# Designed miniproteins, single chains, continued (5): the designs that were tried, part 2

Each design is a single chain, and the fold is of that chain. pLDDT is the mean over its residues in the fold that is shown.

## One batch from the design tools (miniprotein)

Design m16037
Fold by ESMFold2-Fast:
Structure m16037 (fold): chain A 96 residues (1-96)
Amino acid sequence: SIEERQKKIVEAVKKVLGEEAAEELTNFLKKGDSGDDGKLSQPILQFAQDVLKKYCPSVPTDPVTVGRLLRGNYAVSGIGPEHVSCFVEAVEKAAE
């Protein structure tokens, strides 16, 4: 489910960046896809971009695409389920 993917991403962010970053991401996810991509702090955005470049190099790393992947929502234009799956697996690996 989308909720399970979001939970895995939040848990990975918590392990790598700490509680405050996980809380920020949780609040971002609650706001939905209404132009909140620009509200992500640089540490969360950079972490997502770094894991994508390392493990999912075909996925665009612009802030809008990163925001969509963080929400686990592949229904947004240009993001397929394979891109969301790659990103979730990559963030879990980065948090090990």
Scores: mean pLDDT 74

Design m16038
Fold by ESMFold2-Fast:
Structure m16038 (fold): chain A 63 residues (1-63)
Amino acid sequence: SMAELQEQLDELERQATLAILQKDYATAAELLRRMAEIYEQMGRHEKAERLRKLADELEEKSK
């Protein structure tokens, strides 16, 4: 359901925020990619694309 997808997004967002605060950019990137997959399932393609681009940028910072 949409409510279950939103609950998953909220939890992933909390985890991604924590990872960013800890400068764990590799974990943050993975979490953003999972969020993007959920947004794609919700039909929010532009939001999913923005999250994938952010994930790519964070992953580059992790190197």
Scores: mean pLDDT 88

Design m16039
Fold by ESMFold2-Fast:
Structure m16039 (fold): chain A 68 residues (1-68)
Amino acid sequence: SIKEVIEAIRKAAAGKKTLSVDEVAEIISELTGVSKEVAKKIILAKTGKKVVSVKEAEEIAEKIAKRA
């Protein structure tokens, strides 16, 4: 669910201000059924960055989870 994805992102970010695209894509893949490769491609297309803020990670993960 979307709530589980957001909670997992917050937990992974504990002690950090940012998350790598690889970390965010892994969480999305584990909880939604979207492949890590597809999730990573979407994040990179939206942000143009390999490291994202926790807020950006939450927003992107919510959008991907809604499509899954």
Scores: mean pLDDT 80

Design m16040
Fold by ESMFold2-Fast:
Structure m16040 (fold): chain A 79 residues (1-79)
Amino acid sequence: SEDVEKLLNLPIEKTEEAIKIYPKSKEEAKKLFEETLKKVKEIVESLKDYLPPELIEELEKVIEEAKKKFEEEEKKLKE
């Protein structure tokens, strides 16, 4: 489905965008990533009863990978 494809791509695209701007604008990057992650999680939660379990698992995995990647980049710049 088109909506699921958008959700699968959104965390990846936004993580890359946030990482690219992080060295120039740390607070803008954090806000962009956190807001995107929150919205995607809300959408996944609203769709849990309507999507196949395998797609829910894939969406949750992508979200967690994106979060981990951003946190790792953030810590590198703080340390």
Scores: mean pLDDT 74

Design m16041
Fold by ESMFold2-Fast:
Structure m16041 (fold): chain A 76 residues (1-76)
Amino acid sequence: MEVEELAEKGIEAARAGDGEKAEELFKKAGDLALAAGDEAMAREVMLKGLEAGAVLAEQRGDLEAAARMRALIAAA
């Protein structure tokens, strides 16, 4: 469950305000899911990455970016 573990760590990093670490973890998770041909897992990583991005945007006061990311999650 490497991909899921990396994605969860990415969300934790985002909640801690570490956007650089969150990006690194989600990139690794996405790369692994795509390399494995696991389209469902790649989609899940993308949605969790959007959630992490929304949290980071809210923390920096970018409410428009956060709202856009949350709308994409709701539409998925």
Scores: mean pLDDT 82

Design m16042
Fold by ESMFold2-Fast:
Structure m16042 (fold): chain A 55 residues (1-55)
Amino acid sequence: MLSPEEAAKAGENAIKMGEALGNEKLKEYGRRAQEAGKAGDSKAAVEYLKEAGIA
C-alpha cells in the first residue's frame, strides 16, 4: 500500500496526465487522491487512484 506521501505524489501525477490527455475523470480523481494523501488518508487516496484507473 502507498504511504500518504506516495499517494499524494501519485495523485499529482494523475492530474498532470489528465491535463495532457484531456481526461477530466483522471484529473478529478487525481486531485481527490492528492488531497486525501496530503491529509494522511492513504486508503481514500488509493481508492481515488483506482477510480482514476491508476491503482
Scores: mean pLDDT 79

Design m16043
Fold by ESMFold2-Fast:
Structure m16043 (fold): chain A 59 residues (1-59)
Amino acid sequence: SAVEEVNELGKKLREAVEKKDVEEVKKIAQRLIEKASQISPVVAEVARKEAEEALKKAE
């Protein structure tokens, strides 16, 4: 389901941040936002904020 995919992408995003892999963070963040937007606008907004924080921590 889209919810399971968002959950798995969130986990991978956190792993990429811990590894300081900026390129991987960007790729995962894009997929996370796309999948979250398929669920609802609210979930997409949360995903965008999570992506921004992840990228900032990885850079």
Scores: mean pLDDT 80

Design m16044
Fold by ESMFold2-Fast:
Structure m16044 (fold): chain A 71 residues (1-71)
Amino acid sequence: ALEGVARVVRGSTSNAGLELTTPEGTIRGDVVGNLGPGTVLVRSEDDGRLYRVTAAPEAGGAEGPARVELV
């Protein structure tokens, strides 16, 4: 898992667009599943890969530390 920063760029946690800044680069995608409190499944808009994001921010331009893991 990568340690990075997640930011809500669109919508809410159940149908949000996220920007994930990691040491390996920036991943942009849409939340496609809610796995529990603070954990969401994101599909990359570039290649369709799925990422588990832990400690995801909830809404409204919120930003915070997150763990990003390729599923």
Scores: mean pLDDT 73

Design m16045
Fold by ESMFold2-Fast:
Structure m16045 (fold): chain A 75 residues (1-75)
Amino acid sequence: SLEEELRERLRRMLEETEDPEERRLLEEALRLVERGDLEGALRLLEELALRGNREALEMLVDVGVEEIKRGVERV
């Protein structure tokens, strides 16, 4: 599922990230995904991407591709 994929990727990013502010954003995004708040989690990923986090940008692109594959509207 999208939620499971996001959880696994966020956990991996947390294992590789040492910056305290980025870790805080990643931990909050993970909590939002686990709570079912995908929109909130994606907004935090957008914030990370705007701060220069390339993995967060890649996750946003992958989510957009997955939505297209499921026949929902383009993000």
Scores: mean pLDDT 77

Design m16046
Fold by ESMFold2-Fast:
Structure m16046 (fold): chain A 83 residues (1-83)
Amino acid sequence: GPNPKILEEVKKLKEQGLSPVETAKILVEKYLTGTTGPGEAIRLRQQILAALKEVYGDEFTDEVQLEIGKYFDDYVLKKRNEA
């Protein structure tokens, strides 16, 4: 199941009126650092996607999931280039 801490943060961000993509970007930027290893990055991605799917339901479309995936991959590359 989703990580309880990430699930709570997703619920709070949705309550503030943020979209699934906006919520994902905030969580990626918050938790993905220059020291995050490949295995931790994969787990973080899975935890964020699982929480978004549970909280946003029908708003978590295949298009939203694809956009979040692209943003995550771009952010990982950005942080690796800063290291």
Scores: mean pLDDT 83

Design m16047
Fold by ESMFold2-Fast:
Structure m16047 (fold): chain A 99 residues (1-99)
Amino acid sequence: VSPEVLADEAEIAVLEIRYAVAKVTADRFLKRGDLEGAAEAYEEAIRSLQELIETVKKAIERHKDNKEYVEFYKKVLEQAEKDLADTQARLEAIRAELA
C-alpha cells in the first residue's frame, strides 16, 4: 500500500468513526426523550458525513488509476450520501417537534 493510499484510508476511517459515534449518541438521547441533545448529535453526524463525502471524492480522484480502490470508495460515497439524506430528514423532524 502506498503512503498516500494509507493516509487517505486513515482519514476516511476517522470520519466514519466520528459519524458512527455521533449517530449512537443521537440514538441514546432519543431513547431518553432528550430531543435537544439528539439534535446536537445529529448536527455533528451531518458535519462528519459532509466531511466524509468531500474526503472520499478527493481520494477517488487522487487514486483514479486504482480500479479496485475507486469501485470500493464509490460504494462508500453512495452509502454516505444516503446516510446524509436520512440524517438531515431525521434532524428536520426533531427540529419541527422542538418548535
Scores: mean pLDDT 89

Design m16048
Fold by ESMFold2-Fast:
Structure m16048 (fold): chain A 83 residues (1-83)
Amino acid sequence: PAPLEVRLSPIEADLKDGDVLRIEVRADGKVKLYDPETGELIAEAEADRPVEGVGSAVVKDGKLTGRVGNGEQRAVITGEVKR
């Protein structure tokens, strides 16, 4: 019942502190980050362990932190933002 902790591969995008992204983690381990206002794909990454779900993430101090869920599965997502 505790949420899984999942680390992403470095996120190569021009993201700034305060940016909010929609996050989607797929069964194949691929992670996609979208602009929540436009729905456009901003960046792709890879999860370090199998997790599937959708949620939101925020950028702070060059780090992305978010939460995703899929039914009973909940995960805390973290990643480094790289320019």
Scores: mean pLDDT 78

Design m16049
Fold by ESMFold2-Fast:
Structure m16049 (fold): chain A 72 residues (1-72)
Amino acid sequence: SSVEERAEELKERLREFARRYPEYREVMERAIQLIDTLLKKLKEGEISEDEALRALDRLEQELDALEEAVEA
């Protein structure tokens, strides 16, 4: 699904950021765990696809902001 594809892309970005900035590794690992939990809840019907997309949007925005702050 589009949600799963977007989640995998975001997880890859988080892993790459952790490789470039090891001091953020634990924060990035926690974000990946949140994404995995989100996908599990979606598959179990605990949340809607819209709720999953909104959560992924928030994480993506937070990563974008962190990338700008760290790369400046």
Scores: mean pLDDT 87

Design m16050
Fold by ESMFold2-Fast:
Structure m16050 (fold): chain A 61 residues (1-61)
Amino acid sequence: REQLAKEAIETAKRYLEQAKAVPDEEGRRYLRLAYIAAENAYDISPEGKKVLEEARKALEE
């Protein structure tokens, strides 16, 4: 389960990087994917919570 959380966090980080590379609606889509991936790891890892909050704040802008 911790291994799955680590992979979910890494996936979320990759989506955050994609969102930075492609702005506007396409970037927002990647932000949502990052949020979903981070949410899967939220209750298991503090790192997951941090990535989730970062994606949420960016998405709310």
Scores: mean pLDDT 69

Design m16051
Fold by ESMFold2-Fast:
Structure m16051 (fold): chain A 71 residues (1-71)
Amino acid sequence: APGFEELKAEVEKLVEESKKEKDKEKLEKYIEKLEEYKKLVESHTPESPEKEELLAFLEKGIEEIKKILEE
């Protein structure tokens, strides 16, 4: 499983790739992937400041990609 830093890097990478992506189906798959990561972090990680930060970062990434889909 990816660590905290690895997962943050993956989120950042997907958001940056989304800014250049014109295929809405691919953008929807990126959102699905990040939502699955969020679900895994919520269900399988102990409560910690790192978990809270990671969940906030995932949610922010999902919202950024959703904005790209809407605009």
Scores: mean pLDDT 77

Design m16052
Fold by ESMFold2-Fast:
Structure m16052 (fold): chain A 65 residues (1-65)
Amino acid sequence: MSKEEFDLEVELALHIIQASIAKKAGDLETALEHYRRALEIARQLGRTDVADYLEKEIAELEKKL
């Protein structure tokens, strides 16, 4: 893994963590922003399983907004 790929993997994990915290706090708008950013990174990295999970989370949150 290159440093660039490593930095993206860390950024992906941090956005998922931030989104989960925001969702639990009831801040659905902030959670959506972090999940959407995480989805972009997951797609860039080719992490299809993670991208599929994030798409589902985004759809569920958008339904509640």
Scores: mean pLDDT 85

Design m16053
Fold by ESMFold2-Fast:
Structure m16053 (fold): chain A 99 residues (1-99)
Amino acid sequence: FTPEQVERLRDAATLAVAEAVETARDRPAEERANIAGLGTLLGVAMAALGKSDEEVRERGREVGRDPEAGLEKVKQYIEELREKDPQVAQALQSGLENR
């Protein structure tokens, strides 16, 4: 990855986490931490797939509203990434399993 690509992944993760946690603000701290983890994986996966900031924010809000549906969406994006960037897909899958 170029420094610019790494920064894009980090920025998208930050956006997804911010939207997800704000949407889930009334949930217990432990649930918000889990949602933040899902938001991080979502943002990285979406950025690696070339998704826009608007799409990242929208999906981040979905994770905050429904973490179970958010988990399934993260899994779907990881599957899409397996064809385009297998290394990123593997790293995200490991992150998902260790959360």
Scores: mean pLDDT 84

Design m16054
Fold by ESMFold2-Fast:
Structure m16054 (fold): chain A 58 residues (1-58)
Amino acid sequence: MEPLTEEEKKIVDAFIEELRKLAGGETPTDEQIDEALRRAAEKTGVSVERIREALKKL
């Protein structure tokens, strides 16, 4: 498996942080996942699609 780049790790970490804020330790809903992706994209300055691609490498 290809390892995550340092940039991809930062993007994934931002997504996980936002997802945890929304889900509060529960299994996230599809709506919470979409909102976390949007917030992570705003925070990191990358597209939602870029975050999805980084997550596919996990």
Scores: mean pLDDT 78

Design m16055
Fold by ESMFold2-Fast:
Structure m16055 (fold): chain A 111 residues (1-111)
Amino acid sequence: SKKEEIMSLLLEIHRLADEAIQAIKAGDVEKAIEYLNRIKELVDKMIKIAKELGVPEAVELLRQAKSDIDRAIEALKAGDYDAAITDLNRAVELVSQAAQVFIEKLEEEEA
């Protein structure tokens, strides 16, 4: 189901974000960037689902999240680990908000 697909993507993004933060704290910039790029791929999958379902609010939140991930990658390349963690945490919050919008819309259409 679309709800199960969205929840699976959300859980995987949270897992990758936790791994990215651990890599950042360890100073493993290359590994952190690898995890962030994987998160971007999952966010792109969520954007495709949002467009298919006609949820423009979720598309906007996910685009903002993707932009925050790009900022986190640039912060890591610059050696600003605190900024990278801040940008990543904001991106994860935006993804969680987008997932909430998706779930509410799907449940309203089934009610």
Scores: mean pLDDT 88

Design m16056
Fold by ESMFold2-Fast:
Structure m16056 (fold): chain A 58 residues (1-58)
Amino acid sequence: SAAGFLEMIRNAKDDDEAVKAAYLLAQEFPDDAAALEEARGLMSPAALERFERALAQV
C-alpha cells in the first residue's frame, strides 16, 4: 500500500533507501498525489533532487 512505502521512507537508513522507496511509491501509485507529496516532504533536499531526476528519466 502507499502507506507501506511512506513508512519505508520514514525508516530509511540513508538517502538511497529513501529514494528507492519513494520511486516504488511513484511507480505503484502514480495517481496518489497526496502520498507522493508526503513522500517529497519526508526526504532530505539531496534525496528529493535524486528522486525528481529519476522520475524525469521515465
Scores: mean pLDDT 82

Design m16057
Fold by ESMFold2-Fast:
Structure m16057 (fold): chain A 73 residues (1-73)
Amino acid sequence: ADQKINDVISETAARLRALGASAEQVAAAASIIQRGAETGDAEAAKERIRALPLSPEAREVALEALEEVVAIA
């Protein structure tokens, strides 16, 4: 059951929206985080998140979520 991972991704999407991230940026970050959980390749996923045009606050939120989902998976 990937419910915990799905919950983290959903909460992260809401936090990114609250920080002013666009719908496209939120979708991209959520996809990268989910892929990181599926592959276990945290470093590749971190580099993809860092390449997104996110604010520093939004980027930190996305990176924290990635670390959490990789630890759960």
Scores: mean pLDDT 82

Design m16058
Fold by ESMFold2-Fast:
Structure m16058 (fold): chain A 65 residues (1-65)
Amino acid sequence: MSIKEQILRLIGEILRIIGEILDLERKKEEAEKQGNEEEAKKIDKEIEELKKKREELMEELKSLP
């Protein structure tokens, strides 16, 4: 496996996570509009977990030689 292929794979995974975060942010906004604060908080936690995954992948990308 080449460094180039690993970089492209990590970028692909990061982009997928960004897409998932955007979907969840939209769902959170909808829950907030409906006055469903508990659902909005639950979605916010999922967003935070995905952001942690994104940061881990970004650090992995930065650590490549």
Scores: mean pLDDT 84

Design m16059
Fold by ESMFold2-Fast:
Structure m16059 (fold): chain A 90 residues (1-90)
Amino acid sequence: MEEEEKKKKEEEEMKKKLLEYYKTKYKLPENAAKALIEFLEKAAKNAPDSMDEAIKLAKEWLEKDPTLTEEEKKLIIEYLEKLKEEEEKL
């Protein structure tokens, strides 16, 4: 059980770093950044072998999320499009 607590702390620390990264680099509001992280985690589990499929799934979940404002949804979509563009450059 203590080993699970240590893993949870490490996951929380990583999520905090990702949250600050999205807020600083992409100027996302905190709610939008949190939602993006959750959608990307779900997409990675359902489409681990394809970034395009993962982004597509994340966008579908985002559109259906009632907790996000239209502005927050637009910001997340813009980030996902930019992420796809950066992958195509590699």
Scores: mean pLDDT 71

Design m16060
Fold by ESMFold2-Fast:
Structure m16060 (fold): chain A 56 residues (1-56)
Amino acid sequence: MPLLKTPKAFAEDMTPKEFLELAIETLKKQLPYLNEKEKELALKLIKEMEEAIKEM
């Protein structure tokens, strides 16, 4: 595909931990494609999700 769309769907059967890990990877890969405000929000979300995963 000439244009690669961002992954928008997350399966409902995913655990919160798996969802967070996938979301972190997705956000990191999409950071350069986001606007400046969205990038800041994504970075904050990534940090929060990483902290949540540390609850392991």
Scores: mean pLDDT 69

Design m16061
Fold by ESMFold2-Fast:
Structure m16061 (fold): chain A 100 residues (1-100)
Amino acid sequence: MSSLLTALYLDGVAKALENEKYRKALEAFSQGKYDEAIKILEEIIKENPEDADAYLFLGLVYLQKKEYEKAIEYFRKALEIDPGNEVARRLLEEAEKLKK
């Protein structure tokens, strides 16, 4: 479990180095400011609706809030955009198991 969260955190750091909004979202997430992270990620999606990483990160934020249905929805959207994303697939499987 911790290895998937670490991989997502490291991918988030890589994205944050190239994009100020990803940096702000990662910072908010790391501080437990989940609603702030969601707002920033929704702004990223509004600017780029095909950003699979933004949907993956939204799913992770909802997973941490224990909103499993929303986490599943966003992980599925990430996989629709990037079907080869193994991290998104594993997180989807985990969220489905945690639902109930």
Scores: mean pLDDT 79

Design m16062
Fold by ESMFold2-Fast:
Structure m16062 (fold): chain A 72 residues (1-72)
Amino acid sequence: DEIEELLKKVRELIEELKKAVEAGDKKKAAEYSRKLATTLTAAGILAVAADDEKAREEVLKLGKEADKIVKE
């Protein structure tokens, strides 16, 4: 449950980051990037601790998606 709540938060933050980047709002993009880094790290650590392979793969996938958005 806690891992799923964190993954939901990550997905919401990725959507907000995408909107900020598309709008050219560098301040919001930086803010959402920092929040994403913290939330992804927490989700990743918990997924490893829980031995949840599916959650671990989702964390890696979402991390790559966020990285792609900021590097465009």
Scores: mean pLDDT 83

Design m16063
Fold by ESMFold2-Fast:
Structure m16063 (fold): chain A 71 residues (1-71)
Amino acid sequence: SKKEKAEEYYKKGLELEKEGKYEEAAKEYQKAIALDPNLAEAWENLGKALEKLGEYLGAKAYHELAKKLKP
């Protein structure tokens, strides 16, 4: 299912983030969100990865989206 594939991309992003590969992790989180836009954890971790890359405006937008999905 799309939800299962989104979880797969999300877990791949987590693995890349543990390796300090924030740009690659962000791409995997974006793939997860494309399949399941309600996956709040993917929005949260995309925001965190963008903060590590210095992309603060994008990070702020994604943190706000995650908050709306999981208040």
Scores: mean pLDDT 84

Design m16064
Fold by ESMFold2-Fast:
Order: structure tokens, then C-alpha cells, then sequence
Structure m16064 (fold): chain A 60 residues (1-60)
């Protein structure tokens, strides 16, 4: 199941595969790609991409 997360700060994607997010955005984390990166969907835009785990807070 996708895990909900909240962006704790703005992030601008550096490659086409990376997702740009704003602080306060809600995301569905679909996959942990590495210890540093997740694949997530921004619920406000519907866009999917790679995001650093350090800019997200997992919601429980």
C-alpha cells in the first residue's frame, strides 16, 4: 500500500525523473528506491517521480 507523506521543505527536481514539491504537499510514497530516495506521487498535481527521503515526513 502507498504510504502517505508530507513535504517538510521545498524541493526542485534536478533531472526529469525527479519530482518538484512544495513544503506542505501531500505525497503517496509508492516505492523506496534506495536508503536516500523514494518514488512518490504528488497528490496535488498527480505527478510521479523520485524525491529525497530527507524532504519528506512519513504520516501514520
Amino acid sequence: MPQLAEAVKDYTGKTPEELSIKKGDLLAVTEEVSDEWVRATNLATGETGLVPKSVLRILR
Scores: mean pLDDT 81

Design m16065
Fold by ESMFold2-Fast:
Structure m16065 (fold): chain A 57 residues (1-57)
Amino acid sequence: SLVEQARRALELGEELLAQGDRAGALSAFHDAKVLAEQAGDEELARRAEEAYRRALE
């Protein structure tokens, strides 16, 4: 499902960020937001956007 894909993208982003791959993390968090929006899961989309903002710091 789109929700499952969004959750996996969010998880991948967190793993990449933990490994120091900021560029990969930003890409994964962006994908998670787009997938969550397509699924209509506004809470998951907000979480992905927040993760993206944190990765920019």
Scores: mean pLDDT 88

Design m16066
Fold by ESMFold2-Fast:
Structure m16066 (fold): chain A 75 residues (1-75)
Amino acid sequence: MISDEEARVAVMEVEVAVTITVLKKLIAQGKVTEEDLEYAERVARRAEELARETGDEALLELAEELRKLIEEAKK
């Protein structure tokens, strides 16, 4: 059965995926705000920390994709 750690990883993966989807739409519409970027940075940092602690490759890849989008949105 799913462990507490596996459940937390799965929830974080969903949160990162949703954040990526929303941020892509905001970038395409030219509607990205500083608050959106701050939120995305917090999500990326939390995902990076959890991926480092668990060694989950899928979460690490999602965190890297989100980080790349944040960099594109900033510049």
Scores: mean pLDDT 83

Design m16067
Fold by ESMFold2-Fast:
Structure m16067 (fold): chain A 63 residues (1-63)
Amino acid sequence: DFRVGDIVRAVEDVRAESEEDLTLRKGDVLEVLEIVDDEWLRVRSLRTGEEGLVPKSALERIS
């Protein structure tokens, strides 16, 4: 169960399919900015500073 402010890690590579989506590399560390719905989060990459939508299934909570 993710919450705003959580630090999360990508468990797999994810390719962005639109401008709103964020491309992830496995092992990327991100901050949760918004719980969009049951399947999607808006996050900020701590590596790049970019923000976008990512599927919850591609993430694990580490904090």
Scores: mean pLDDT 83

Design m16068
Fold by ESMFold2-Fast:
Structure m16068 (fold): chain A 58 residues (1-58)
Amino acid sequence: MDDEKNKEAMIKIAERLARRSPEAGYRAAESAGEYKEEVMKAVDEEIRRLEEERRRRS
């Protein structure tokens, strides 16, 4: 249903924001209402991936 599409859209937006600023990603997740937990999990996973890539390069 539309709820799944809205959730996926919010996740993509939050991931995009997290790539620029982890704080912005978390703020987007907190603003996601009912999808907060799932968006927060996606943001956390994206940040973890970015940190791993940065760690490999550092």
Scores: mean pLDDT 78

Design m16069
Fold by ESMFold2-Fast:
Formats: structure tokens, sequence, C-alpha cells
Structure m16069 (fold): chain A 61 residues (1-61)
């Protein structure tokens, strides 16, 4: 959806700025709207790793 894409874009912008906590928040919002978005899951894992948090499991088996 356009809303999920907007949150994903905002997360990517925050990640590029080095604001990993804000990136994680935006990626989580995108996933609440579209939990099948593999790009958002991968991006969330990368941003969480920068914060020292455990990465979420991958969306595919």
Amino acid sequence: SAEAEAYLAQGRAAYAAGDYATAVAHYLRALQIDPSNEEAWAALGEASAKLGDAPLPPPVP
C-alpha cells in the first residue's frame, strides 16, 4: 500500500542519516501494514543490528 511504502521510504531516509532507532520505528510501522514486505524485514534486521538488538526472523522459511 502507499502508506506502507511511505513508512519504508521514511525508514530508509532515517537509516541513511544514521538514525537507526527512527529507521526501526518506521520499518515496524510498514510491517504492521504489510507484513509480507521482504525488503522491510531485511531493512529492519539491518537497522536493529546497528542498535545491537537481535534481528527479527526472516519472512520466508
Scores: mean pLDDT 77

Design m16070
Fold by ESMFold2-Fast:
Structure m16070 (fold): chain A 75 residues (1-75)
Amino acid sequence: AEELIKKAEELIELARKYEKEGDLQKAVELLEKAAELLTKAASIYAQNGDVESTKKLLAKAEEVRKRRKELEEKI
């Protein structure tokens, strides 16, 4: 679970870099992958009964999906 979260955070940072460079398509693709990884991590915590971590990860995934949609609308 932690490795999925770390990978998602790395993808979010990389997406921010591509957004600043004007590569919105690549930024959108990276944010979509990050949201998938956060959702998968949330599912693992949910299976282990960690409601608090599950809620935080799902909230973060929704924030990432919202950002992805905002960037996609600019393409």
Scores: mean pLDDT 83

Design m16071
Fold by ESMFold2-Fast:
Structure m16071 (fold): chain A 81 residues (1-81)
Amino acid sequence: MLEEIRERARRALLAAGVPEELAERLAEAVVAALEAARAGDLEAVAAATREALRLMGEAMGVEIPEEKVEEAVAAEVAAAA
């Protein structure tokens, strides 16, 4: 299940023109966030969500504002709790 999500995310990113190395790392960060959520590790969910957003910003060539990052982190932590 999680490996399938990782593969789908990676393929979608590659199709969008994201370099393979970044696409792989981004897909891994997404899977890590989902695994942490399933384990109830809220600190790991927060860390993985921040890393995924950082990599996504890097792939798009933009800086995602801190307020948007923390908003997304709060949403994922609330969903995992």
Scores: mean pLDDT 74

Design m16072
Fold by ESMFold2-Fast:
Structure m16072 (fold): chain A 55 residues (1-55)
Amino acid sequence: EEKEKEKQRKELARAIREYLKELGLEEAGEELEKELLEGKITEYDREAMIEAYKA
């Protein structure tokens, strides 16, 4: 459902923020969270970003 995609986006934004906060990059994490929640980042960009953080 479309609403579930929004929930997933919020969860991913929070996960990225927490990860970056642990690395001392809290400002970058906050900015990424805003961009993901506002839908400025496409699904493709979002997944690529998550993959980069996992690698």
Scores: mean pLDDT 65

Design m16073
Fold by ESMFold2-Fast:
Structure m16073 (fold): chain A 82 residues (1-82)
Amino acid sequence: MPSNRERAEELRRRAEELLEEAKNDPSVPQIVVDALEAFVEGLDELLELIEQKGEDHPLVVAGVDYAERLLEWLEEELEKAR
């Protein structure tokens, strides 16, 4: 099972890739680009929370689970916009 740190780092990497794709695709609405920028910032805060509280803290677990769901939704919305 990947650690919550590994999960958060992977989500951060995927979100950065998706953000760069969205910025270079004129069919992507600006609201999606803005949401991805905010999401990347939120993942940086989540990684800081992991350093402060540890990977197994309930807020970290909830944050990683929420971030995975949000990224999946953003990926689906980006595909629909194409």
Scores: mean pLDDT 81

Design m16074
Fold by ESMFold2-Fast:
Structure m16074 (fold): chain A 55 residues (1-55)
Amino acid sequence: ESEVVKELREILESLSPEQQQKLLEGYQEALKRLGDPRVIRSVDELLEWAREELS
């Protein structure tokens, strides 16, 4: 796992559940606007996606 993904995990874990939900919603809206059919339903799914993109 890259240092960037580790740092992202620590940041996401430090956020409140409400802040995490808003962040996920923001990413989901951005993906929809770009025509990306990907669905990110949780922090774990976001981190998995980040690992795939950064590795």
Scores: mean pLDDT 73

